Designed miniproteins, single chains. Designs and how they scored, part 21

Each design is a single chain, and the fold is of that chain. pLDDT is the mean over its residues in the fold that is shown.

## One batch from the design tools (miniprotein)

Design m698
Fold by ESMFold2-Fast:
Structure m698 (fold): chain A 74 residues (1-74)
Amino acid sequence: AFSDALLEAVRIALAYNGEPTDEESLKNIPPRLAFSVAGVMISLDVDREEAKAYINSNTALTEEQKAAANSLFD
């Protein structure tokens, strides 16, 4: 399971963009928000390896979108 800090970062990004913040919505984010979610994770000092694992677990994101979001943690 992902940490409370990571899940809170996802909730903040989704809420700021007018998206639902229920448990199901936290599992797979809209692809257009991948960078926003990554940015909030960085701002809240979420563990980089856990953040990358979360991004890579999202089935709605393409390989290119995952790589682009992951690059923000490098």
Scores: mean pLDDT 82

Design m699
Fold by ESMFold2-Fast:
Structure m699 (fold): chain A 90 residues (1-90)
Amino acid sequence: SVEEVQELFEKFKKTKNLSDLDQLKNILLFSDDLEVQNTALEGLLTIYNETEDEETKNLIVELLKLVVATNDNPEVVKKAAEVLNQIAKE
């Protein structure tokens, strides 16, 4: 759910535990809910912009590339590609 995704982002911001990012990855790859997937993509962009940790930034880029390569929903692929393009400009 959207609420579950939001709770995972708040937990990650508090703990900095990379396993919370792995749970978000699973939601992005396996969810069939466009709103849930869009919420996760927007949250990953927010974490990328707010983090000073290079490992976290690299993991987010890899997650977005994986979504573009493997997700069956063209709207999700388009949104992930837009996030990657925004990151590449910075």
Scores: mean pLDDT 78

Design m700
Fold by ESMFold2-Fast:
Structure m700 (fold): chain A 70 residues (1-70)
Amino acid sequence: DKELFEKALEVFREEATEEMRKLAEEMAEYFKEEGQGLEHAEAMIGASILKHGKEKTEELIKKNKEKAKA
């Protein structure tokens, strides 16, 4: 689990787009209330890149943004 978290952070740092970085900062504000912060948000996005690839992760983020604006 910790090893997967570290790999997800590494992938985020290497491959994340500008939009993914902005989302991580937005999610970090939400997670701050739970005491988790920016690293946790970055790891979640990085884990998506690991499982689905960069292009599919961008698609999922766009779909979630549309739902959140409703």
Scores: mean pLDDT 73

Design m701
Fold by ESMFold2-Fast:
Structure m701 (fold): chain A 90 residues (1-90)
Amino acid sequence: SAVEEAAKGAKALAENPDDLEAAKTAVEGAKRLLEQGYSEEEVIKLIIEAGANPAAATAVVMSAKLMLEQGLSLEEAAEIAMKLVKRWLA
């Protein structure tokens, strides 16, 4: 599921903030949930409930929202998520 993919990626990204593939997986999962009509706050809660760190979940969802609102690539959104996780967990 999109929740499982987003949570898996966010958990891996919290363990290793330099993991670009984890960031991409997490952002893509969060993007799919936002596209299904869930709010940013609802997507963050779903990812946290699936076992992800709250800071990593928030970073991933914020990055996915920026991707949808500003037309960023998955690569660009993943890089934003990585930078936010490094700032908030280090």
Scores: mean pLDDT 87

Design m702
Fold by ESMFold2-Fast:
Structure m702 (fold): chain A 61 residues (1-61)
Amino acid sequence: LSEEQRKKAVEAGKEADDIGARAAATISSEVGQKEGRKAGEEAAKKLGLTPEELKRITREA
């Protein structure tokens, strides 16, 4: 990944985590897990990454 792509991946991963956390707080932990995972998968697909790669990049930031 280029530095620019890596920054976008970190932002997308954190945004997916925030979506999951907000859904968990507002509705339920189960919905939070589902929404966070879905957001992460969509973000990874848009960046040409696997969900696992996106999660790894976000953790390493």
Scores: mean pLDDT 76

Design m703
Fold by ESMFold2-Fast:
Structure m703 (fold): chain A 80 residues (1-80)
Amino acid sequence: MELVDVQIEMADGGVMTLTLSPATWQAFQDRLASLLAQGVSEEEALRTSLEQAILEEMRAAPTAADRRALSVSPPVLVLP
């Protein structure tokens, strides 16, 4: 399967790389677009969409090492 690397820039200046399946990445983008269209703030839309993507990845690879990519804060998303 093809994997997509997504960079998540955290509010405290940290950058994380999250490796997602194409299906999870598409779901993230669709959720983000839907929330923004509903008038949800960019911060809430990004947070909610990232939480969903992180949960999908946690289900696929729930190891301690993989959990380094799962820190949640008010992020700035940098797309590839």
Scores: mean pLDDT 64

Design m704
Fold by ESMFold2-Fast:
Structure m704 (fold): chain A 71 residues (1-71)
Amino acid sequence: DEEIAAAEAHLEGLRRLAVEELGVDEAEVRELVERAKRAIREYLLTGSEEAKREAEEAWERFVALVREAAA
């Protein structure tokens, strides 16, 4: 529970950074962060490798979006 809350707080911090510092579209970042939150919750509760992969995919898309905004 606390571990999930900490992970979600970290993702929220990254969302704010991307939107406020880099001007990334808030709707796109919000969708990726929500996807990552769901995947992290599932992984921490069930140990699902599929959930871990989903979280990794959301992270990769977030990084790509940030790189495009920074260019």
Scores: mean pLDDT 76

Design m705
Fold by ESMFold2-Fast:
Structure m705 (fold): chain A 94 residues (1-94)
Amino acid sequence: GMTLFMKNFERWVKEHSSELSEEDKKLAKELLKTLEELKRLLDERAPESKIQELLEKARKIASQIKHPGLKKRAESLVEGAEIEAELDARQRAA
């Protein structure tokens, strides 16, 4: 699920590039990089503390976005990542 949502987010950013500040574009790239690292850590079964650190970083990046459309999509993407991390944690507990 996460990979598809990340690709959709990246496509949206490219399609709306003319509407976005250079700061917002940088934040969008930092968010994608953070979530790619999160996906890698989930695949590697990394400690929950590292997973939570990246989720906190992703939340902080999304909160700094000024463009309303980008911010809404970034926050939705982070929420999706939090759900994926929760599902992974439940699978480890089973």
Scores: mean pLDDT 86

Design m706
Fold by ESMFold2-Fast:
Structure m706 (fold): chain A 91 residues (1-91)
Amino acid sequence: SMELEETIETLEKSIKELEKAKEEAKKGNPNSKKKGLESVQKAIESLKKSGRFDHVGKLIESIKKGSEEETDEKFIEIMLKTVKEILEELK
């Protein structure tokens, strides 16, 4: 379906944005976590639009788990791992 193709493209873009946010977090950029979260929120919206509610739940739980991490880098790393896993499940 076109919605699934759009979702896959959105997740691929989200992965690139999260990889950039992770590198910025390593440099100590205080906006890196916010940028990572914005990327994940777009992924959640796209997954909802395509009816992938199990994957939405998985990503929300990943955000909760990541919020317990000591650093922005580790938070973004957890998000990145989950988005990559969801993308592989959709292919």
Scores: mean pLDDT 85

Design m707
Fold by ESMFold2-Fast:
Structure m707 (fold): chain A 74 residues (1-74)
Amino acid sequence: KKAAIIAAATALVDANADTITSLIAKGDLAAISALVDALAATVAAALGASPAERKLVKLTLNAELADLAKAVLL
């Protein structure tokens, strides 16, 4: 289950990379937070994830976003 959550989260970040990098460049933290929550909910629904697994999804998405932010802003 953990590997499936990580793979699904990574795939969604890759699919939305242009949108995410645009929002990071704008500094729109509220829109970034809303997008992360929406993507986490999508992964949780697709995998039938428990509330604890939803937190793992959100942590994975935030780690991928931090890597993208460093690549775009640095």
Scores: mean pLDDT 72

Design m708
Fold by ESMFold2-Fast:
Structure m708 (fold): chain A 64 residues (1-64)
Amino acid sequence: KATVVFGEPFENAEKVSDTHYVLKENGKVKEDLYLRSRDELSIELARASALAAGADEVAIHYVE
């Protein structure tokens, strides 16, 4: 599962790149997190990047 995050990365996520983080459970990647700013172009680029990277699902988490 891949989650697109707008705003800030989660503190408990492992950094892969400035815009890509992973959550691990029992040493395995549980979720991919893609960080983008909260504007229309960034939303579209985040979705395209996640899908191009092989994400099966993209869930969007908006930072308040």
Scores: mean pLDDT 58

Design m709
Fold by ESMFold2-Fast:
Structure m709 (fold): chain A 75 residues (1-75)
Amino acid sequence: SLKEAFRKALEVLEKAEKEKPNDDAGVIGEVQRYILTEVKDKDAAAQVMDIIRETVVEKGFSVEAVREALEKAIA
């Protein structure tokens, strides 16, 4: 489901941030790789990727901005 895709993106973001502190671009890259390779619902994957891409374009590589955007999408 779409909500599950967003929840998975947040789980991967949290794990990647713990493993790569202060590497926002690397953390965001890990989330993007996971969504593209592991989320089987391609429509849901595309929507998650669009939100991440739009956030990066508007705010730069910011883990906090991406987290906030993903959290708003599942609320």
Scores: mean pLDDT 84

Design m710
Fold by ESMFold2-Fast:
Structure m710 (fold): chain A 97 residues (1-97)
Amino acid sequence: KPSEEELEGEVTLALALIYSTLAINDAKKGDKEGARQSADLTIEVAKRAAELGFKEEAARVLLYTADGLRKNGFTEIAERVEKAAREIAPEAYEKLR
């Protein structure tokens, strides 16, 4: 893979992890709107990382985010994030289960 695309993918994946952390922290605080907004950003950035060749890693970030959201009572948001993981990498999703 081209070095520039690889670097962009790595930075994008790191950004997805940052938004993931924000979403889970907002969920722990009971901030439903904050958790929703950060989860949506996590999905958007993870989809971009997947386009850049980091499909399995992006799906893993989304599954981690969904688990954290569900554990804190935000099941509806978690289901949406989990669906995005399945759409990005169906084979990786099955493997990570």
Scores: mean pLDDT 84

Design m711
Fold by ESMFold2-Fast:
Structure m711 (fold): chain A 83 residues (1-83)
Amino acid sequence: ASLTDPADIIAALRAEAAALRERGEYAAAGDKYVAAAQLSTSPADKIALLSQAAAEYERAGDLSRAQSMKLMILFIEIEQGLS
């Protein structure tokens, strides 16, 4: 079946990220979580997905992308009044 619902695409991206992580492809797993966060409209879901992306980039040794994810999270938290 074709995935056209953003929620179904997010679920598929999370499953792909988990499979990539199991293979030790942490940077690619992080990329899938970022893609999922881009499709999410919920600030809480975006924060959760970007947090997972940051963890995967840290596992990959990509500290620059991990830091970028953490800055995006901080910006969302400030916008939501989560100081």
Scores: mean pLDDT 84

Design m712
Fold by ESMFold2-Fast:
Structure m712 (fold): chain A 80 residues (1-80)
Amino acid sequence: MFLSSSTLSPVVREAAGITSERISLETGARLAGAETLVLTFARYDASSDSILLDNPERTRVPDELAAYRVALALLDEREA
């Protein structure tokens, strides 16, 4: 999976800096009731300008929602 820095939101780039950042998304938690539904863990690597599917740890960044939405959209496009 690859992605240019111009495709990523400014939030992801600012949060990532020179190091990789990890973003987690949990959706359906309110509807699930019993369990939290974790869809995908995405990591942005500034040095390679890539979004990697990884689940090492749950890390949050400022404006993680915007950053993660971009990652999810790109993952969905890649599946096509």
Scores: mean pLDDT 40

Design m713
Fold by ESMFold2-Fast:
Structure m713 (fold): chain A 85 residues (1-85)
Amino acid sequence: SEQQRLQMQQRLYDLFLLYSWKPNNHDLLLDYLDDLVAFSGTVSPELQAAAEELRRAFERVLENPSDLDAYQEFLDAGGRLLDLI
């Protein structure tokens, strides 16, 4: 629905805002990503798969926070998720 699409956009926006303000609060960010994946599953399987890819990309960022390639993949995965909304 249009309402679910707007909620997905807001959740993704809030995730990027949270990461910009609290990049070292890994537990909070992972909890937020888990909630995003769960909500995506209520919208479509395609959107859930994209959200799971975003979570996987973020785990790579957490392993090596100075890895710019991992960070770029996280941003790219977020963009792909946005394109599906």
Scores: mean pLDDT 82

Design m714
Fold by ESMFold2-Fast:
Structure m714 (fold): chain A 83 residues (1-83)
Amino acid sequence: SSEFEKKINEEIRKTSIKYTGAMIQLIGAQIDGTASAEAQALAAQLKQQVKQLEQNKSDPEKTLELVKQIGDLVDQLMDALAA
């Protein structure tokens, strides 16, 4: 539905901002040689979830679920990068 599409788009917008920030910080940590094994593992898991999102673009409910999971992983990555 139009309302559900708007909800998905807002979750994508919010998650994309957080994801971009985390990826830039990860690159900075990798350049400095300070990226932990935990941060690198979380980044690998994020890449797998983004691929899963691409594979499920025709499923709105699964898309919303995956976007929220990506958001949670981004938060975990940010915490690992701050440690």
Scores: mean pLDDT 85

Design m715
Fold by ESMFold2-Fast:
Structure m715 (fold): chain A 68 residues (1-68)
Amino acid sequence: PPIKAVKLSPEEVREIAEADPRLSPRQVEGAELAAAGMSLREAAEKAGVSERAVRNALIRAGLLYAQK
């Protein structure tokens, strides 16, 4: 199964990610930026987290169905 991002607005992403208490505020911002069209790398740099942290936030928010 490929890695796919679902098409949610950045606002919806923020709401979903903020509802997950295991995500840091920086991961929430990274997920929102990625949903707004930034690459994982750019979103991670702007949020101050790793690309992996942003990817994990997107997976937890249901925006990215990722696996190995």
Scores: mean pLDDT 68

Design m716
Fold by ESMFold2-Fast:
Structure m716 (fold): chain A 67 residues (1-67)
Amino acid sequence: MTLRFTTKEGDIYEVRDAKVGETLTARNLETGELATAHITEVNGAPAAVVTLPDGTVVESANAEVIP
């Protein structure tokens, strides 16, 4: 599935072919920068922890499933 995550800072990241428990490359939709996303599950909903290229870790504010 394709997932989109909005960080607390308002950045939107997209991960393609995501599954819970995987660590995948995420792309910032505004800047095109690549980050690393670890896909988790909270109360049955997908969530992510995104690690930026500078090593900063940001939590998703929300997650949405793109069909």
Scores: mean pLDDT 75

Design m717
Fold by ESMFold2-Fast:
Structure m717 (fold): chain A 84 residues (1-84)
Amino acid sequence: MDREQIKEELAKLLPEAEAALEELRADPSASEARRRAAELGLEMAKLMLEDDVPLEEALERFRAAALELLDPAQQAALEALLAE
């Protein structure tokens, strides 16, 4: 899978991930470290969509943070994207 296909798939997942981040921010039981990691992951995904960071590094950081934000179906879609 090339960079353009990855960018298109991330652009589709980004709104759902941002909605999940808002839910995480509203959860008083969530740690600050968890919220911060999720925020940084989304920021890296946005930077990758702007082509500002190395693809592999951006995807690894986004993947780690996204596992805390995405539902199982969205996680499966992201894992399928990253496996190709």
Scores: mean pLDDT 65

Design m718
Fold by ESMFold2-Fast:
Structure m718 (fold): chain A 74 residues (1-74)
Amino acid sequence: MKLPSYETIYNFLKAVYDSSLARTGDKAKAEAVVEVVVKALKEEAKQLYSPEDYEKFEKLLEKAYADIKKEAAA
């Protein structure tokens, strides 16, 4: 299975954040929704990828998630 790019992961998480922010009006609640999605993606990825591909995916996902949190804090 091919790994998604950083941009694909970032854009997906950003869309989740923006949709949640529009729905809740609360940055902390929107960030909490992104955290739940990140955890779900990690659990699914463990089942779908080899250990090596999972490590690569997790690094990309963590970087994208950290970048979303920095944007939310600004």
Scores: mean pLDDT 82

Design m719
Fold by ESMFold2-Fast:
Structure m719 (fold): chain A 67 residues (1-67)
Amino acid sequence: ITADDIERALLQLYLEGRLSHLSGEQLRLLGELMMKTTDVEELRRRLEERGIRISKGTLSRILELAK
C-alpha cells in the first residue's frame, strides 16, 4: 500500500460523506497512520489517542479500497 493508494481511498470515502466530520489535519494524520499499520484495532487506538473517532467498518473500507 502506497501513500497514493491511501489518499485515493480517503478521498473516495470523504466524497461519500463517511469522513465529512474530519478536518484536513485529521485526514492527514489518518493517512500517515494507515501507512504504518493495517491492523484495524491498532489504527483505532492510535486515532482515539489523537481525538479522531472512526468506526471499524469505515477503517476496513478504507484499507480494502487502498489495496
Scores: mean pLDDT 79

Design m720
Fold by ESMFold2-Fast:
Structure m720 (fold): chain A 98 residues (1-98)
Amino acid sequence: SAERQRKIEERLKKLEELIEEKRADPVLTALAYMQLALESRRLGDEARMEEALARLEEVIPELPPELAALVEEFVRALRAGDLERAEEVAARIAELVE
């Protein structure tokens, strides 16, 4: 459990670094923030999750309309505490962007 938690924290740090590298690409930026929010939720880090969701909402206007709608659904699901729904929406987005 402690080793798994450490690996998740390392992954979150790498995602934060990737966001800075990919900031010019709104789709990749959105995907990185979604993963950061989802992993933060799994870790129980509510503050980090909410920060990631807030930053994700800032990029929504730059996304294609179909992707924007799914990302908004993802944000609503995570804020509602519906992790299962959030994961389902994330999977649908992954299929859409391949």
Scores: mean pLDDT 80

Design m721
Fold by ESMFold2-Fast:
Structure m721 (fold): chain A 102 residues (1-102)
Amino acid sequence: MLTPEEVVAAIRRAVDLATQALVDAFEGKLTPEELRQRVAELERIVADLEARGAPKSLVDILREMVEVLRDLLEGKITPEEAVLRVSELQARADALIDELEA
């Protein structure tokens, strides 16, 4: 089982990867294939965290971030909509991390 510190560190890394992928995509620095690769890496991290017993509430937020990036990749949402949704999810993740560290 992961320690709380290991869980928090892994979740912060996953949030950072999702946010950076979105920023790079918004700035036109990623091809669709590169964005697909970033989504696959994040999905792998989320699956590992879940398998290692990370809190379901945090795993669910990270899965929602994956869905936002996938929707962006598939053209279902605009980059502007993706930025707003990921910002809301990041704020929720930060609040839950603070609760877990309390």
Scores: mean pLDDT 79

Design m722
Fold by ESMFold2-Fast:
Structure m722 (fold): chain A 66 residues (1-66)
Amino acid sequence: LNEEQRRIIEEKKPEIDELDRKGKEALAVQHDEAAAQAYADKVKELIREAAERSGISEAEARKALL
């Protein structure tokens, strides 16, 4: 990753980490599969946005963010 791509990934990482954590809590603590799926879908959307903004593939963005 170049400096610009790294900056974009670093900006998105805290939001993605928080949503991933909430999704795991929804499933493990609340047993709410619908809420867990909604958080997982939001994480996927943010990964796609990060990939588009940085000009890398979704697979590369997933490796950098998760």
Scores: mean pLDDT 79

Design m723
Fold by ESMFold2-Fast:
Structure m723 (fold): chain A 105 residues (1-105)
Amino acid sequence: LVEEIFRRLEEIAAEAEARLKADPERAAEIGREVEERLRELAREAERAGLGELAEALRTIGEAIRLRAELYATKTSEELTEEEKKEIAEMSEKLKKAAEIIEAAR
């Protein structure tokens, strides 16, 4: 199960990266789709009793969506100090979530 979730996560990441490079104007749409797919994986993890992994997957999905929405509506130079702080905080949570996923392997 954990190996399958990790493989699917890698597939989602690779697909999202390819799509962003091909059509960055669709960043917000791509981010939303990634969050939805990660929420589905989180439900599978939760049903298997892997609550910490499920929470990590939800956190990652939310972070990706919020970041994609910011970049779709603003250039990096237009980001406020508050938005930059939020991105930094989400990156820190994403790092923690990734550590939980890695530990589950």
Scores: mean pLDDT 70

Design m724
Fold by ESMFold2-Fast:
Structure m724 (fold): chain A 113 residues (1-113)
Amino acid sequence: LEEAEEYLKKAEEAAKKGDIEKAKEYLRKAVDALTAANPAADNVETLILAARRGIILGKIYMLEGDYDKAVQAYQQAIDAAQRALELDPDNEEAKRLLEEAKKLLEEARKKLE
């Protein structure tokens, strides 16, 4: 999971700079490193990484103007963060990611109007 964490961090930094190609490359490497770990994995850390991946993917789609895909990515991030909170209700990172993903989802939905 450490390798996935590093690639997600690099993907987030690239997305923040508007470097769509680098953000996509690092996100792909993070997904590879996660070994297809999904939100159904019985592990809070894996679910937190899935939520972060969804947020980064959504931000990439927002930069591309693909708001429908951004909505789907943010919804996946919300689902992962909610699942993490089902396993660990006091997890502050999962709570933060859930609120961030909800705000980003609303922003993406407004772009479709």
Scores: mean pLDDT 83

Design m725
Fold by ESMFold2-Fast:
Structure m725 (fold): chain A 82 residues (1-82)
Amino acid sequence: SEREKALRDIAMEVARRIWDAVDQALAEGKEPDFDALLQEAIDYVRKKAEELGLSEEDIQRLIDTVRQLVAAARDEYERRKA
């Protein structure tokens, strides 16, 4: 459905932004600000949800996905740092 495509597209864009930020921080020899990345991703989700008229349930699912994406990025950072 168009709704499911929108949810997937938002999640994919969030993933891209998180991984780009991690890659840039690693290239610059600094630790990624994962708290800032999480907040920026949540803000992006809320903005897109308002534009698309998404339900609170869909917003919460996207926020849960965002938290999982940030956790995965943190795990990968720790692996590359070692």
Scores: mean pLDDT 86

Design m726
Fold by ESMFold2-Fast:
Formats: sequence, C-alpha cells, structure tokens
Structure m726 (fold): chain A 64 residues (1-64)
Amino acid sequence: MLTVEELALKLEEYIKAGDLDSARELIKRENPTPEQRVQIAVLLKERGTSIEDINKLIPLLFDL
C-alpha cells in the first residue's frame, strides 16, 4: 500500500494531467480510510495545490 504522502503525490499528478479515471482507480485500489482521505486533502493544500485542482479531487476522495 502507498503511504498517504505517496498517494497524495500520485493523485496530484493525475489531476494536473486531467486523468480523472486513473485518479479514481488509484483511490479504489488503495482504499484510504476517511481519516487518510482528509490527510491527503490537507497535504495537497500545504503543498500549494490550487483550490481548483483540490475541488476536482474532493468528489473522487469522498465519493460525492
């Protein structure tokens, strides 16, 4: 299993590339806990990921 930090970095890469399908597949494969999903969002914000990119990721992380 990827660490929370490794998972956050891979998801950021996919979102910046516009590859939402790979992002969804990665989340389903790694199956992060609700707490880990929050940690991923916080890490991306701390890294300076744009609010727009984070907003694309939030529905995928929380199955909205």
Scores: mean pLDDT 80

Design m727
Fold by ESMFold2-Fast:
Structure m727 (fold): chain A 70 residues (1-70)
Amino acid sequence: SAEALRREILERLKELAKKPDMTPGKLIREVSALLRQENTPVLREVLNLLLDAAVDQKSVAEILELLEKG
């Protein structure tokens, strides 16, 4: 289901965010790579959220909070 895929993507992003050198730009690159392999609406929604958050200069922690609440 779309909800199960959204949870799987969120857990994967949380794992990536545990890295001390992680940045919004690196998260965008990782999600873009996934989208190139599997073009799904859920991945496009997540990528758009990450791009908007990067424009707003949000931190990795703030981005994760947005993904958990949305």
Scores: mean pLDDT 77

Design m728
Fold by ESMFold2-Fast:
Structure m728 (fold): chain A 72 residues (1-72)
Amino acid sequence: MSVEELEAALAEIQALLAEAKRLRDEGRYDESIRKAEEAARLAQEVGPPFRAYEEEARRIKEESLRLKEEAE
């Protein structure tokens, strides 16, 4: 993967993570989970350099899932 491809992937992942957090805060848990899953998938495709972003995406997803279950 080129440096330009890594920079593009990072920008997309960061945008998805920001969107997921915003949707979670708005109570849009299903949408938040979808954005977090997409961010995690992209980070996983890049591999070890993006493990931190994959972990952050999983945390957001877990938090949104818990909030959704509590809200029913």
Scores: mean pLDDT 83

Design m729
Fold by ESMFold2-Fast:
Structure m729 (fold): chain A 89 residues (1-89)
Amino acid sequence: SPIEERNEKVLKELREKAEKFLKEFEEKLKKTPEEEREKVTKEEIEKFEKEFEELVKEYGLKGIGTPEILPEFEKIKEETIKRMEELGK
């Protein structure tokens, strides 16, 4: 259906934005002194969470917020944060 196709596109766009954030975070960590790594990791995770929440709210305002897609948004967020924590070690 057009709704299913739209939902799949939104999930793909969110995953692509998360991957872009992860790549930018990894590049930032390469330039970060060891003593600042934990601080930078915490700050970037907070930044990601805020940007992700704002994006989810924007989708909600566009009428994209079915019970099926909302758990997938949470999974993308949790998986991205976990990967950032692993990179920041």
Scores: mean pLDDT 81

Design m730
Fold by ESMFold2-Fast:
Formats: structure tokens, sequence, C-alpha cells
Structure m730 (fold): chain A 74 residues (1-74)
């Protein structure tokens, strides 16, 4: 569900550096009104902007969240 995706993203955001955490939290606030398809696009953009700054573990978790949003959009 979208609520589960947003909760997972909040948990991920808490483990990000302060600047990246603020970016992720800002996106979560906007995503509460989004469809799954819109959320998937927004999350793909977040992943691309953060990819080089994330640990491999955090990058994998964010990729899993993106894939879950895509599955809900299908």
Amino acid sequence: SMAEILERLRELAARLPPADRETALGLIDVMEGMSPAQAAEALEGLLESLRDRLSPELARELEEIVEEARRLAA
C-alpha cells in the first residue's frame, strides 16, 4: 500500500545524512497526495539524485521501495 511505502521511506530517510534526509522528508510530504504511478516517478528521481551518495545497503533499500511503488502502479 502507499502507506507502507511512505513508512519504509521515512525509516530510510532517518538513516540518511541530514541534507539528504531533509530532501527525502520533503518528498514524503508531497507524496501523501500522489498516486502510486506519480510516487514511483518521484522515487526514481530521488534514487538517481542520491545514488552516488548512498551506501550500497541504503541504495538497495531505496531501489526496493521504488520497485514496490512500480508494482502498485501496475
Scores: mean pLDDT 82

Design m731
Fold by ESMFold2-Fast:
Structure m731 (fold): chain A 68 residues (1-68)
Amino acid sequence: SLEEILEEFERKLEEAKKIKDKEEFLKTVQNIWLETMKKIGNSGASKEEQNEAIDKVLKKAQEVVKEK
């Protein structure tokens, strides 16, 4: 479900925050984001639900990247 995809995304971002190297951190966040986008697109959810999930993912990724 989209809810499970978003929960896993947030969990993976929290783990990524433990990475001290900025370059490794950014690559990890990028990989998490790309995998999450693929899962959302393949979820079978409505276009509206997918767009809402994408907005949440982008906002959260931007916040986490800005903190470094």
Scores: mean pLDDT 81

Design m732
Fold by ESMFold2-Fast:
Structure m732 (fold): chain A 88 residues (1-88)
Amino acid sequence: VPEGLREFGRWLIEQGRALQENPSEELARATAEALRELAELLERTGAPEELVEYLREAAEEILRLAEQGKLREAGEVAIEAGRRVEEF
């Protein structure tokens, strides 16, 4: 895994944990935006379609959960996305 992707995966895990400890819709939206931006970057650089689609789905799920006030569950999605990015 490129160092930048490993660092980003760790950051996602930290953001997800922060969101679980102190739920914030703004933090959830910022996390989803970062995931969306990473997915766009990875798609442009020829990353596997499965990873790109997963990150887009994770971003959409975080936004959906945030709209429903399920901020802890949004944090769980962010943690899982971070782990998957680290494994890539």
Scores: mean pLDDT 82

Design m733
Fold by ESMFold2-Fast:
Structure m733 (fold): chain A 70 residues (1-70)
Amino acid sequence: QIQQIIDQIADALRQRGFSDDTIQRFVDIINRLIRDGKMNVSDLQQLLDMIRRGASQDEMAAFFTSIFQR
């Protein structure tokens, strides 16, 4: 379940033209936040929806900042 959403996030970022390096950094951040118990399935779904609607890198960075502050 979690891995499927992460894969969908990576694919959505690739479809938007993000570099493989940027995508890998996003995946690494997501995996760390999940490991730390700071990010759940609802957060992953929200991030996927943000990417699909065309959210900017700044908007995505703000989302991660809010998660880090939990």
Scores: mean pLDDT 82

